# Designs tried in a protein design run: designed miniproteins, single chains, continued (4). Part 37

Each design is a single chain, and the fold is of that chain. pLDDT is the mean over its residues in the fold that is shown.

## One batch from the design tools (miniprotein)

Design m13351
Fold by ESMFold2-Fast:
Structure m13351 (fold): chain A 81 residues (1-81)
Amino acid sequence: MEELEKKLEEAKKKGDLREEAELLKELGEEYYKKGEYLKAAEYYERAAELYGSLGDKESQREALMNATLAIASALKEIMFP
């Protein structure tokens, strides 16, 4: 995670929106695997925003779907702990 977050800061510093979006998606995947669903949703939503800015509608849609799944998983943990 720390290495991935470091790469994200480097991508932000360079202004590489594509790399930033991909790293945000990867962070979302890693937090989802850890069961930190709200964190995963946050990162997926940020990735979707950047994909939208890039005009990449397919990646934007996929990231939004992943954010929705993460939110649903978080709600399940709250309702059925």
Scores: mean pLDDT 83

Design m13352
Fold by ESMFold2-Fast:
Structure m13352 (fold): chain A 58 residues (1-58)
Amino acid sequence: GESKVPPAELSEEQRELTREIAEKLRAIGEGVDKMLALLKAGASREEAERAGREIAER
């Protein structure tokens, strides 16, 4: 059993939706981080946007 403390105010459905949203946001964040890293390394905006999109889209 994992019920060591009272659960948050989230229902099972809300927990599932929160997980899906968190996964999407994480992918977007990874894409943005990659774009920023490429831009910092001197890559063009077009090149950075392409690489970031590939990561965000998986």
Scores: mean pLDDT 73

Design m13353
Fold by ESMFold2-Fast:
Structure m13353 (fold): chain A 56 residues (1-56)
Amino acid sequence: SARAEQVGRVGGLTVEQAAGLIELVRQLGRELAIQYAMRESGLSREQAEAAVRLAE
């Protein structure tokens, strides 16, 4: 969806990765989703926070 595309653009993620991040925010909350994006997708904390804010 448009939200996953926008999250992907901000975080430098694929649409599939962005959709997964949106679901992680829903299931695990903000901080764990940030940590996951940094660890699994190699995002800086600033990029992960921006992507997660948009995924909320």
Scores: mean pLDDT 81

Design m13354
Fold by ESMFold2-Fast:
Structure m13354 (fold): chain A 79 residues (1-79)
Amino acid sequence: SSEEIAERVFEEAKKLGVYDEKSNTIPVGVAVRLISKELGVDPNLILRIMSERGYTPDLSNKISKETLIEIIEELKESL
């Protein structure tokens, strides 16, 4: 299910035109917004978990699908 959620988030990011084909990443800020919408979770909780793993929502900071799956698993543990 975490893999399915990450897949949906990445597909939505591709539709928004923010997916980086070269690195297979999306902006952290976009990931936070899309996960918050998908899971119904407070974006501040997502930001806290991402920041603990070294991902800040600045314009140059991007996240891979693999790392996003790990964050979604940690979010489920925190709920």
Scores: mean pLDDT 80

Design m13355
Fold by ESMFold2-Fast:
Structure m13355 (fold): chain A 80 residues (1-80)
Amino acid sequence: SELEKKLKELIKEIREVAKKFGNKKALKYAKKAEKYLKQGDFEKAIKALKKAVREIGRFDPIEARRLKKKIKELEKELKK
């Protein structure tokens, strides 16, 4: 589905940001999101991404705000 593709791309982006800054907690949550996506649990995947972005916000609040906006766009698509 289109939502699944967008969510997969966002997980990849968040993983790369987490790796770049060595944020072990953010990376762990991003990996959990990937696992939930593979299980078809889009709601749990989004919740895990929100936790990953919160951890990113500890060192880069601007990047966290950008990623939060992308998460909100996917949440709106999921609620349709």
Scores: mean pLDDT 84

Design m13356
Fold by ESMFold2-Fast:
Formats: C-alpha cells, sequence, structure tokens
Structure m13356 (fold): chain A 57 residues (1-57)
C-alpha cells in the first residue's frame, strides 16, 4: 500500500461518506498498485472503525 493521490483520496472519502450518511471523524485512504484499488476506512471520534470501502482506481 502507498498513500493515495489527493484526487483519488477525495473520491474514496466521498463514497464512504455517502454510504455512512454522515462525515466520519477521520478517513484513511490507501492505494494498492498491484490490485489497482483504493481502500478507504472511516473512523469515529473514539477510534472505532465505522466502515471500509474498496474502489477500483
Amino acid sequence: YVPASPEDAAKARAELARRLGREPHFVAVLYDPEDKTLTAVGVDADGNILDRVTLPA
């Protein structure tokens, strides 16, 4: 995994927020160059994982 580009990170964050119906406190977005995928993980203010989404890059 490598850090996602700002454009890809914004895309993945928007998708995750849509699925949750709200903005998570923090979102980590990673790019996998072997699978050509983006993975976004939403976390609440207490550090609990809310949801995870995987998108083609």
Scores: mean pLDDT 75

Design m13357
Fold by ESMFold2-Fast:
Structure m13357 (fold): chain A 59 residues (1-59)
Amino acid sequence: HAAEFREAYEAGDYERAAAHARELAAQHPDSPPAWAELGRALEKTGDLEAAARARALAA
């Protein structure tokens, strides 16, 4: 997992965390952790539909 995602998420900067997670998922589309982190950040920004899709790809 990218350290930038964790730092942004823990700082409460969920838009930035989602951007880092989206980049990670694009680089590693077959990586469940990348999609799980994207789903987590999207839940915090209120994009629940996109979060659900990302979580499904993390399973």
Scores: mean pLDDT 77

Design m13358
Fold by ESMFold2-Fast:
Structure m13358 (fold): chain A 55 residues (1-55)
Amino acid sequence: SEAKERIRELILEVARITLEHLLALVEGKLDEEEAERREEEIARLTAEIEKLRAE
């Protein structure tokens, strides 16, 4: 299913953003605005995954 493949891609994207966020946190390079932008992006991607799962 094309929807299933798209969901996989979105999950990998969320995983990558989360990893980059955690690495920045550990390295002491985390900016508050950057953290908020990443949270918003993860929320957007998660909402898209849920929409595709409902189809």
Scores: mean pLDDT 83

Design m13359
Fold by ESMFold2-Fast:
Structure m13359 (fold): chain A 66 residues (1-66)
Amino acid sequence: SVPAEAVAELERARALAAELLAAHPDLTLEELEAEGRELAERGDESPEARERAAALRVLAAELRAA
């Protein structure tokens, strides 16, 4: 079973992904993947950076499925 904390983090990531899409409805998968790579390359381990990266992964997965 998935830990409750991981479920809560996924819910926060989904909420942030929805906010990002609402603010920038023309976002491309290429742009999302580029931003994700840049965040990973910086090695920023802050909670904000991790939450941003999770949201970008959620949104990218949704765009790939569309």
Scores: mean pLDDT 76

Design m13360
Fold by ESMFold2-Fast:
Structure m13360 (fold): chain A 58 residues (1-58)
Amino acid sequence: SVAEGEKLLAEGKKAFEAGDYYTAAKLAGQAIRLLGEENEEAVKLYKEALAKWLQQQA
């Protein structure tokens, strides 16, 4: 479960670097479910990806 969460977090970071903020937010959200809300890296990625995705919708 932790290994799965770390893999999802790594995939989310790659999506974010590629500019795919929607996929990055989805993967970060899944990583938070497996790693917990106290995982600052996953929470930070989720918030940043969601913010950038919302900016693209404006």
Scores: mean pLDDT 84

Design m13361
Fold by ESMFold2-Fast:
Structure m13361 (fold): chain A 60 residues (1-60)
Amino acid sequence: LLEEASRLFKEGIEAAEEGNYEEAVRLLEQALKLAQQAGAPPSVLALMEQKLKEVREKAE
């Protein structure tokens, strides 16, 4: 992953751990978009999509 995508992904996970699911969704969506633009491997994109789905379910 590009450094920006990795940073946003970490911030998204941290927001989810804090219970701020709305912010976590926003950060994870930005991280996924940047990772897609950077040409990250399909396995990495799938992992990020799965995490985003989990957080979205908690955000309702």
Scores: mean pLDDT 80

Design m13362
Fold by ESMFold2-Fast:
Structure m13362 (fold): chain A 64 residues (1-64)
Amino acid sequence: GAVDELARRLGISRETAARLLNGAITLLRDPNFSEEDVIAFLMREGGLSREQAEYVVELARRLL
């Protein structure tokens, strides 16, 4: 599934991948947050690079 794919690609735990993906989905559903705000959140809270954060957003959009 998307969580296992994300965990493998980023080299993080399945639990961390699930938290980041669910966070991205929640923020993308909120009209007060832009895509750039979601990327900034993932970089700050997830410790991700911009490229990694953009990949999380892409996966989250596939689940919306």
Scores: mean pLDDT 87

Design m13363
Fold by ESMFold2-Fast:
Structure m13363 (fold): chain A 62 residues (1-62)
Amino acid sequence: MKKVAVILAPTDEGAEKAKELALSLGADEVILLRGASVEEAKELARELEEKGYEVILLRGEA
């Protein structure tokens, strides 16, 4: 099963730190969301899970 990290991070610094964490958790792919709401990130995570992906949802620094 492919593992995808969905990262909600409005800043580059927060995004990079969250990417490092995602990779340490075994993520195969990373999707960075900029300017999205927590609700939008959760909906994307749900869609990916429905497609058979294992999803890690991470929130970076604002």
Scores: mean pLDDT 77

Design m13364
Fold by ESMFold2-Fast:
Structure m13364 (fold): chain A 65 residues (1-65)
Amino acid sequence: SMEVDYAVGLIRMTASVLGVDAEVEAEGDVITVRLKEESEEARKFVELAKKIAENTGVKLEVEVE
């Protein structure tokens, strides 16, 4: 969906801006974020990703390894 594609784009951009190494994938109406490592930047990124998902009405799943 367009909302999922938009959210994925924003989440990927946010990871890039914060320098966070994360894989962002969409599975139906769910966005999965896989963090390769835990850091302060990664925690901040997850919080922003949650807000993006909330604002776009998309479900967010977060995995660490």
Scores: mean pLDDT 83

Design m13365
Fold by ESMFold2-Fast:
Structure m13365 (fold): chain A 113 residues (1-113)
Amino acid sequence: MKPRVAVGADSPERLARLKARLEQAGYEVVFEATSGDELLAALRDPSLPRPDAVFVDLDMPGTSGLETIRALRADPRLADVPVVFVGRKLTPEQIAAARAAGADAFVTEEELL
């Protein structure tokens, strides 16, 4: 069975690229979100499949990528879901902040594309 993942990104174009790359890498994208709030709502929806991992973009509108990771870790139902932080360019400061928020892994968009 393909690993099931959720993906959140700040733009439809970036979301489409990340989804295509994840599917090429052997993942099944079970849901997509263009904001942190949409991603959290989908993850909390009992009618949707629970993902094996969540890919969160750095620059999500509304609830930022970092706040989305913190909200995931604060939810007992979702606290053990692996979170992969995605950025175009990951600075040491961004990596440190994402790790502090509870991200399990870090990838650049270029590593996925």
Scores: mean pLDDT 74

Design m13366
Fold by ESMFold2-Fast:
Structure m13366 (fold): chain A 72 residues (1-72)
Amino acid sequence: MSPEESKKKAEEHLERARRALEEGNLEEARKHLFEAAYHMGDVYENGDTETAAELGKRLSALGGELLAAERA
C-alpha cells in the first residue's frame, strides 16, 4: 500500500470510528480505531512522521472517547 493510500485509509477509519461513537456502536468504533492505527503505522514507517503525528492525535482523542463511553 502506498503512503498516500495508507493516509486516506487512516482518515476514513477515523471518520467511521467517530460516527460509530456518535451512534453508540462501541464495537464498530473499536474496529475502526484499530484499522486507523494500523494504517497510521504505515504512514509513519514510510517517513511521513508529521502526518502520522496528526493522525495519532486524532486517534488518541477518539480512543479516549471510546474508553469513556465503555465506562458509562
Scores: mean pLDDT 83

Design m13367
Fold by ESMFold2-Fast:
Structure m13367 (fold): chain A 72 residues (1-72)
Amino acid sequence: MKAQADELHAKGNEYMREGLKAYVQGDNEKALEYFKKAIEYYQKALSLDPDNGVAQENLASAQMFIKEIEKE
């Protein structure tokens, strides 16, 4: 189970990186899409390994970026 959680966490990180790139470039639509994908994968990773503090922090960060963009 932890190996599967690590893979899901890694995919979340890939989407988080793409979301951050889009956000920095001012592409809020793509940023939202990528951050939502990151959240999906982090939630799946945490369902298998709920003690993964890094995934918890990354999930919270993605949620913060979505809220910030949606306030615009």
Scores: mean pLDDT 84

Design m13368
Fold by ESMFold2-Fast:
Structure m13368 (fold): chain A 93 residues (1-93)
Amino acid sequence: MSIEEKLEKAKELYNQAKYEEAIKLYEEVLKKDPNHAEAWYYLGEVYFDLLKFEEAIKKYKELLEKFPDSPYREKAEANLEAAERLLKLFGPE
């Protein structure tokens, strides 16, 4: 399966709320191509929807650090701020 095929399948799994299976495929994409901004973004989205805000924050920060000019930058920044706020309200500390 190509990287593009894995991304499409991961998005389909995410849309079906099969979050753990989606995470596995996005992580496989990133193992093959760590420079894949789209995979970093959607991996953050899956963790956000799982309410795993610490993991979501980590993935969004990786995207912003490695790909400041990506089309996902504004969405990642907004979702990073949202995840940090939710972590402060419901997480440890």
Scores: mean pLDDT 82

Design m13369
Fold by ESMFold2-Fast:
Structure m13369 (fold): chain A 55 residues (1-55)
Amino acid sequence: MLSEEQMEALAEAWIRDLGAPLEAVEEMIRTLARLNDVPAAVEERLLARAREVAA
């Protein structure tokens, strides 16, 4: 399973390297969180991080 740190790094790469729109990255984070049984608090931190990187 991916760690929280690994998921943060992936979200940052998707925004910076692929130019993915924030809404698509948020959808991918939610999907990965469900598949990896990530707690809601961790999912919220990942979404907040993606929004920070996209800003």
Scores: mean pLDDT 76

Design m13370
Fold by ESMFold2-Fast:
Parts: sequence; C-alpha cells; structure tokens
Structure m13370 (fold): chain A 64 residues (1-64)
Amino acid sequence: SMKKVTEEEALKALEEVLSLTYPSNEAKIAFIEKLKEEAIKGGLEMSEKFEKKVREAIEKLRQE
C-alpha cells in the first residue's frame, strides 16, 4: 500500500502493543521502539502526540 501511516493508525498500534503481555520490560520497550521505527518508515509525519505516548510508555517501563 502506498498510503502513509496516519497518527490515528500509529496510536492504535501503540495501544495494541501496550496491551500485550511480554516476557520482560526490556522486550516490551524493544517492541515499542520497533513500532516507532516502522511507523516512521511507513511515512508517519511528525506527531508530537505519538512521540509523547512512546516516551511516556518507555519511561514508565524503565522505572519498573
């Protein structure tokens, strides 16, 4: 598909990733980082909302 990833699609994918069970917090962080990379590769334009949600999720997991 030549359609660019939208902010809504990226946020939905992040919510799905955050809802899954992972073997470790490190694995969960790696999946979140991969999702961010794939969204950018898929053509997601600058999204402060998505960036903030990604940052907050990773920071929370690093504190646990």
Scores: mean pLDDT 77

Design m13371
Fold by ESMFold2-Fast:
Structure m13371 (fold): chain A 81 residues (1-81)
Amino acid sequence: DLLEAAREASEHAEEVRRSAQAVIDKAKALLEAGKMTEEQAELAIEAGRLGLRAAEAAAEGRAEEAAELLARAEELLQKAQ
């Protein structure tokens, strides 16, 4: 069922969007609290922005582009550690 697959993809895209925004918000909060360096926060915020772009690509059915953007976001989050 193509409609069910499209619905699942849309729900997944929304989850990715929420997770990406949470990464950005958490990085800003941790930076303000002095629990994260400016460099770590910049990497985490950039990763979150890539996640938001991946969610948009996934919602539009561009699954390969979404996967590539998420892979880049994961690399940035690893560098932030």
Scores: mean pLDDT 81

Design m13372
Fold by ESMFold2-Fast:
Structure m13372 (fold): chain A 76 residues (1-76)
Amino acid sequence: DRRLALQQAVARAVNDVVDYAREHVPEEKLDEAITEAVEAATRAAGEAIAAGLSPEEVYERALEAGLKAVDEAAKK
């Protein structure tokens, strides 16, 4: 079931991004970093799904975008 696999890929990417933020961002920036990272991951996942990419590729694109957003938020 592609739909279920895509939902699981997105959920896994969001969870991994949130875990990364919790380990790499100071408490005072954490809420902002999580918000920006989840938005970036969800946007990248939506674009990958619209492009017809596999669940694995959706996970990879969402993870990449979310981790970049965490790193940028941490620099503020």
Scores: mean pLDDT 86

Design m13373
Fold by ESMFold2-Fast:
Structure m13373 (fold): chain A 94 residues (1-94)
Amino acid sequence: MTTFVEMLEELLKEAEEALKKGDYKTARRIIQGALGMLQLVAQDPSAPAEIRALARETVARLEELDLSTEEGLRQAIELLRETIERLKELEARL
């Protein structure tokens, strides 16, 4: 089965490709999907506390971005990339 991190990596890749093609509607939809997944993980009592904390932090930061703009979409993609790297480090330690 695909791990949570692998699912986020695939979503990030799809969002980057959509943005590269100028398909801002698709990029925004994918980023909103990733936000929804992070919100579920942040509330999942079976997830490690460190992973829940990172998910909550990332959700809060994503909600501050203006996804109606190209710049906001680029910032969301960079934030998701950083979050995926941090999640991989946490999973390697857990």
Scores: mean pLDDT 84

Design m13374
Fold by ESMFold2-Fast:
Structure m13374 (fold): chain A 97 residues (1-97)
Amino acid sequence: ASPEARQRAANLITAAGVLVSAARILAKPEDLPVIDEVEKHLREASRAMDAGDLDTAREHVEKARELAKKIKTPEARQAVLDAVDSLERAVDLLEAG
């Protein structure tokens, strides 16, 4: 990927982390285990992107999206889905550039 694509992807990964932190603040205690599992998949996606393994990164983003749907607090669910969308955009930028 180009240096510009890598920088934009890094910014999107940072934004996803902020959104997960916001989701934890908005979440009820029963949502926290699901958010923990989503965060594991987003971290594995970021590691795969760093390794240039974009197929593995996409698989982890897709798994995070399915888990995020199980979050019961609507505001926390939306924040996590926005984080997943940011990582998907990061993968798309790295594939295109």
Scores: mean pLDDT 90

Design m13375
Fold by ESMFold2-Fast:
Structure m13375 (fold): chain A 71 residues (1-71)
Amino acid sequence: SAAEEAAELIEKAGVLVSLGRFDEAAEYLEKALEYAPENEDLKKALEAVKRGDAQTALEYMRKAAKELLSK
């Protein structure tokens, strides 16, 4: 499903954020937004990644993935 595709991309982005690879993480989150364009936590995660805020990015990625996988 689109939600499962978005959640997988968020998981990949989270690994990249933990490695400090913010530009690549942003690409994965932008692709995730194509599958879940109305997910506000995912938008906030992308904004945090773009400014290099790993802690905030990982927090909002976790919230976004939970929302997507909880239906």
Scores: mean pLDDT 86

Design m13376
Fold by ESMFold2-Fast:
Structure m13376 (fold): chain A 88 residues (1-88)
Amino acid sequence: SESEREGELALEGLRLLQKAKEYYEQGDYEKAAELALEAARLFLESGTALEGAGEALDLAAEAYEKLGDLEKAEELRRRAEELFAEAA
């Protein structure tokens, strides 16, 4: 069903976000950004996890900041703020 698919996408997003956090803690910012962006994509595709998508984009922004891409980090933070506002 559509609700089962939405749930599966959100659970996969949560799993990838958890792995992204682990890579960030290990200092692998490239992997952290990659997995966080994929988590955000899955949360947005689920249609029910806007707060999760915002959290994932915030983590990706932090990872890009560590990689020295400040413009990309600011872009992702703005997108996260928009998603948090929409979720509220």
Scores: mean pLDDT 88

Design m13377
Fold by ESMFold2-Fast:
Structure m13377 (fold): chain A 64 residues (1-64)
Amino acid sequence: SELEEMEKKLEEVKRELEEKAREAERAGDERLARRYRVMVEATDTALEMLKYVYKKAEEAEKKK
């Protein structure tokens, strides 16, 4: 489904950002590491919002 494809893409982005955060932490770049960690949190929020939007669309279709 379209939702599943978008979830997979966002999960891939989250994984890449988590890896970049770890690399920055290893390099001692605390500012860059924090930036990537914030982006990871934003990706989690985006995933929750995406699921909510699709749930509401499905509920609307079932009302007639």
Scores: mean pLDDT 83

Design m13378
Fold by ESMFold2-Fast:
Parts: structure tokens; C-alpha cells; sequence
Structure m13378 (fold): chain A 55 residues (1-55)
């Protein structure tokens, strides 16, 4: 189902966020990681809103 796909994608994005936060902790000035983290957070927020509307 679409809900299951969104929940799976959300889990993947949350794991990616954790990995990017670890990278940023090692190199706080890394602009590429900062941008990637912002994009991943936007994706998480979007999927969470979609999942809430489907429940």
C-alpha cells in the first residue's frame, strides 16, 4: 500500500538523517552535509504530514 511505502521511506530518511548528523559532528563546516541534512529534514516533514493524512 502507499502508506506502507511512505512509512518505509520515512524510516530510510530517518536513518540517513542520523548518518548525516554524525558526519556534521565530525566536520561542522561541511556545507554539502548541511544542505543534505536540510533536504532530508524537509522530506521527513513532508512524509510525516502525508502519513498523518492517510491514517
Amino acid sequence: SRLEQYERDLEILKKLKEELEEELAKDPENVAVQVALAIVQAGIDFLEELIEKLK
Scores: mean pLDDT 87

Design m13379
Fold by ESMFold2-Fast:
Structure m13379 (fold): chain A 113 residues (1-113)
Amino acid sequence: SKIEEALRAALAELEALEAEHPGPAAVTRTVRFEADSEEKKEEIRKEVEELERRHRAELEARGIVLRLSVIESEGDYAESLRKAAELTQAPLQEAVAARRSAVHVVVEIVPKK
């Protein structure tokens, strides 16, 4: 799964950052999917929900705040960047306030055309 691979990569980057600088750190990864139907979009959303449910409790027990977010893009790169920035800022602020590390995986769904 691309989402699972992105989560694993984000956790590895977080571990490396914490090794260099003891203290809370935040890592964001973006995964892009092309979907041409609502059925495919729903499959992606269900995968995100299952991964968040499966990993959230484990990571929270380790002091890591996990967020998985799904954004839909009409192929507008500027709109995608704006949404990704909004989603990234909230988990970072929450991590800093809680003195906990954060991992945020953004799943971007774009049109196939």
Scores: mean pLDDT 74

Design m13380
Fold by ESMFold2-Fast:
Structure m13380 (fold): chain A 84 residues (1-84)
Amino acid sequence: MAEVPEEVRETIAAVARAAHRVGASAEAVADAFFGVAVVFGEYADADEDMIEALAETAREALLEAGYSREDAERAAERFRERLR
């Protein structure tokens, strides 16, 4: 399994918490997560292992922020598809 850098993981978690606080949809947060991946350089050279690690990081961050399992899974899939 690929290792997601700590700064990327922390930024994804912070974005998820802030978005949940303001009532943003999980899908909108997935689009913000794609922006995070692009800025940290985790998009252009992402192999399948890194894409899956990023998607799982996003899913866990959304669950921890208080999104439902269904919303977190849908957002993680949206994020995964955008990384491909």
Scores: mean pLDDT 80

Design m13382
Fold by ESMFold2-Fast:
Structure m13382 (fold): chain A 77 residues (1-77)
Amino acid sequence: SRKEKLIEEAKEGIEEAKKLIEEYPEVSELAERAIELFEKAIELAEKAENEEELLEAEIELGMGLISLGVAKLLSKK
């Protein structure tokens, strides 16, 4: 389901962010922000009873992916 895929993607994002913090402590603030956003996405998805509430979870997931993407970009410089 859409909810299950969202939760799975957020969990994968958390694991990737944790690994990034261990390898590149200099991007830890951005990666920690990503973890916070992914955790919020999971909480919202778990509580979602309709499509609109699930969209709120997807927005948090998207913000987490952006934060993680920026952290990954900076870790390569």
Scores: mean pLDDT 87

Design m13383
Fold by ESMFold2-Fast:
Structure m13383 (fold): chain A 70 residues (1-70)
Amino acid sequence: SMQELKDEADELILKLLELSDEKQKEILEKLKPYLDKLTDIENDPNASDEEIKKAYEEVVKKFKEILEEV
């Protein structure tokens, strides 16, 4: 569900905030292309809830992968 994705994102954000400012910046730079895509979809009035959810799922997945590398 969208709520489960949001809860997972919140946990990832808390982990990010425990890292140094330098590591936080590195992670956000790597995540930026996925966040930009999500923002573009959210700002598209023709985008479906399903498309928004899939973009959000991709952001969460990449956030996890990037956090595992640091």
Scores: mean pLDDT 82

Design m13384
Fold by ESMFold2-Fast:
Structure m13384 (fold): chain A 103 residues (1-103)
Amino acid sequence: SSMKEKQLKIVEEAVKKIKEILPEAEIKVEQKGDEFTVEITDPVTGVVFKASSKDAVEALKKAVDEMIAHMERSLPGDPEVQEIIAKIRKVMEEAEEKAKEAE
């Protein structure tokens, strides 16, 4: 549907911005039928964060939230990590706002 195409474009733009923040991060987005799967490989640990949803932006948000939680646990209170997390959160907030506008 045109809505799914709009969601994918929002996710593609968000992924591009996240890769500018974390150049070594591997981010994979797949669509199979009505489901979107997002896989993010953490550049520090090699851990993979995977989430699926019928909403592409929701799938990306879930995978990113798992990655952020892991980063916060791995390096608690690290100022460099907190700056990276803040930048990623801003990208996700923008993506969620664009998704709401697209409806």
Scores: mean pLDDT 83

Design m13385
Fold by ESMFold2-Fast:
Structure m13385 (fold): chain A 75 residues (1-75)
Amino acid sequence: MLDELLEGARYIFENREALRKEAEAEGLEETFEFALEAAEIVREIAAAIADPAEALAAIEAALKALLEERLAALA
């Protein structure tokens, strides 16, 4: 699972300009910006934590916090 998250995060980051343009064309800009921020969090934590299980737990906690923050901003 961690390898899949890292692959997805790397894909989003490497292709961010093309994906942003596609999202803009479809009215999904906010969804893309959220995905990009999530991808950056995944990459940062994975680089800081060598143990895959600890990295995954930290990523899950950080993504939960990001979701809670974004949901609060919509209220």
Scores: mean pLDDT 79

Design m13386
Fold by ESMFold2-Fast:
Structure m13386 (fold): chain A 56 residues (1-56)
Amino acid sequence: MAEAERKKLEEELGEKGKKAGEELSKTYPFSLPVEEASKLGEKVGKHGGRVVFEQR
């Protein structure tokens, strides 16, 4: 039950992080390539979702 909610939050924030990473890379092209920024954003988002769930 709680694990399902955590996974949903990880997936949701992972998707948002992926999109944010892509937009950030497009806005600041000397940061990271879009592909790498997308992957990093997704990873950070999923980790953030897990942390947010654990702090509840």
Scores: mean pLDDT 69

Design m13387
Fold by ESMFold2-Fast:
Structure m13387 (fold): chain A 88 residues (1-88)
Amino acid sequence: MEVPEEILKAVNEGSKHSVKAGVEKNKIGLGVGTALLGIGGLANYSIAGDLEGAVRDLEDAKRLAEELGDEKAVEAFTKAIEKAKELL
């Protein structure tokens, strides 16, 4: 299944900000892990049609972005979650 452009763009923004913040704050494992959870959620939706699983992965990515302290990543994942929930 194709991921809606709005969700894909939001996850890409969240992932970019998470990785950048991880590098800049010397928390690269947390930054990369946050991005991988967001991307994993999209992969679950795209491959298996598991939208509920995608929402859970995106909520976990948002939580890790909050731990990372990057507001732009949190905002981007929040937008992705809202758009994904509209499809439920």
Scores: mean pLDDT 82

Design m13388
Fold by ESMFold2-Fast:
Structure m13388 (fold): chain A 58 residues (1-58)
Amino acid sequence: GPRVAEAARALYEEYKKAGIDPSKLTLEQLEKDAIERYGLTPEEARRAAELVKELSKL
């Protein structure tokens, strides 16, 4: 949904600004950050982590 997509985009941009390549992070690390920073549920965080990985390949 929009909340998950917005969180994934924001998380991706934050990693880029910090000089972190999200494609090198594990899905577990991305899920943890999505929960801690954006208050996503575990299910939403898993989907956001997948979207961040996909964004990093574009």
Scores: mean pLDDT 83

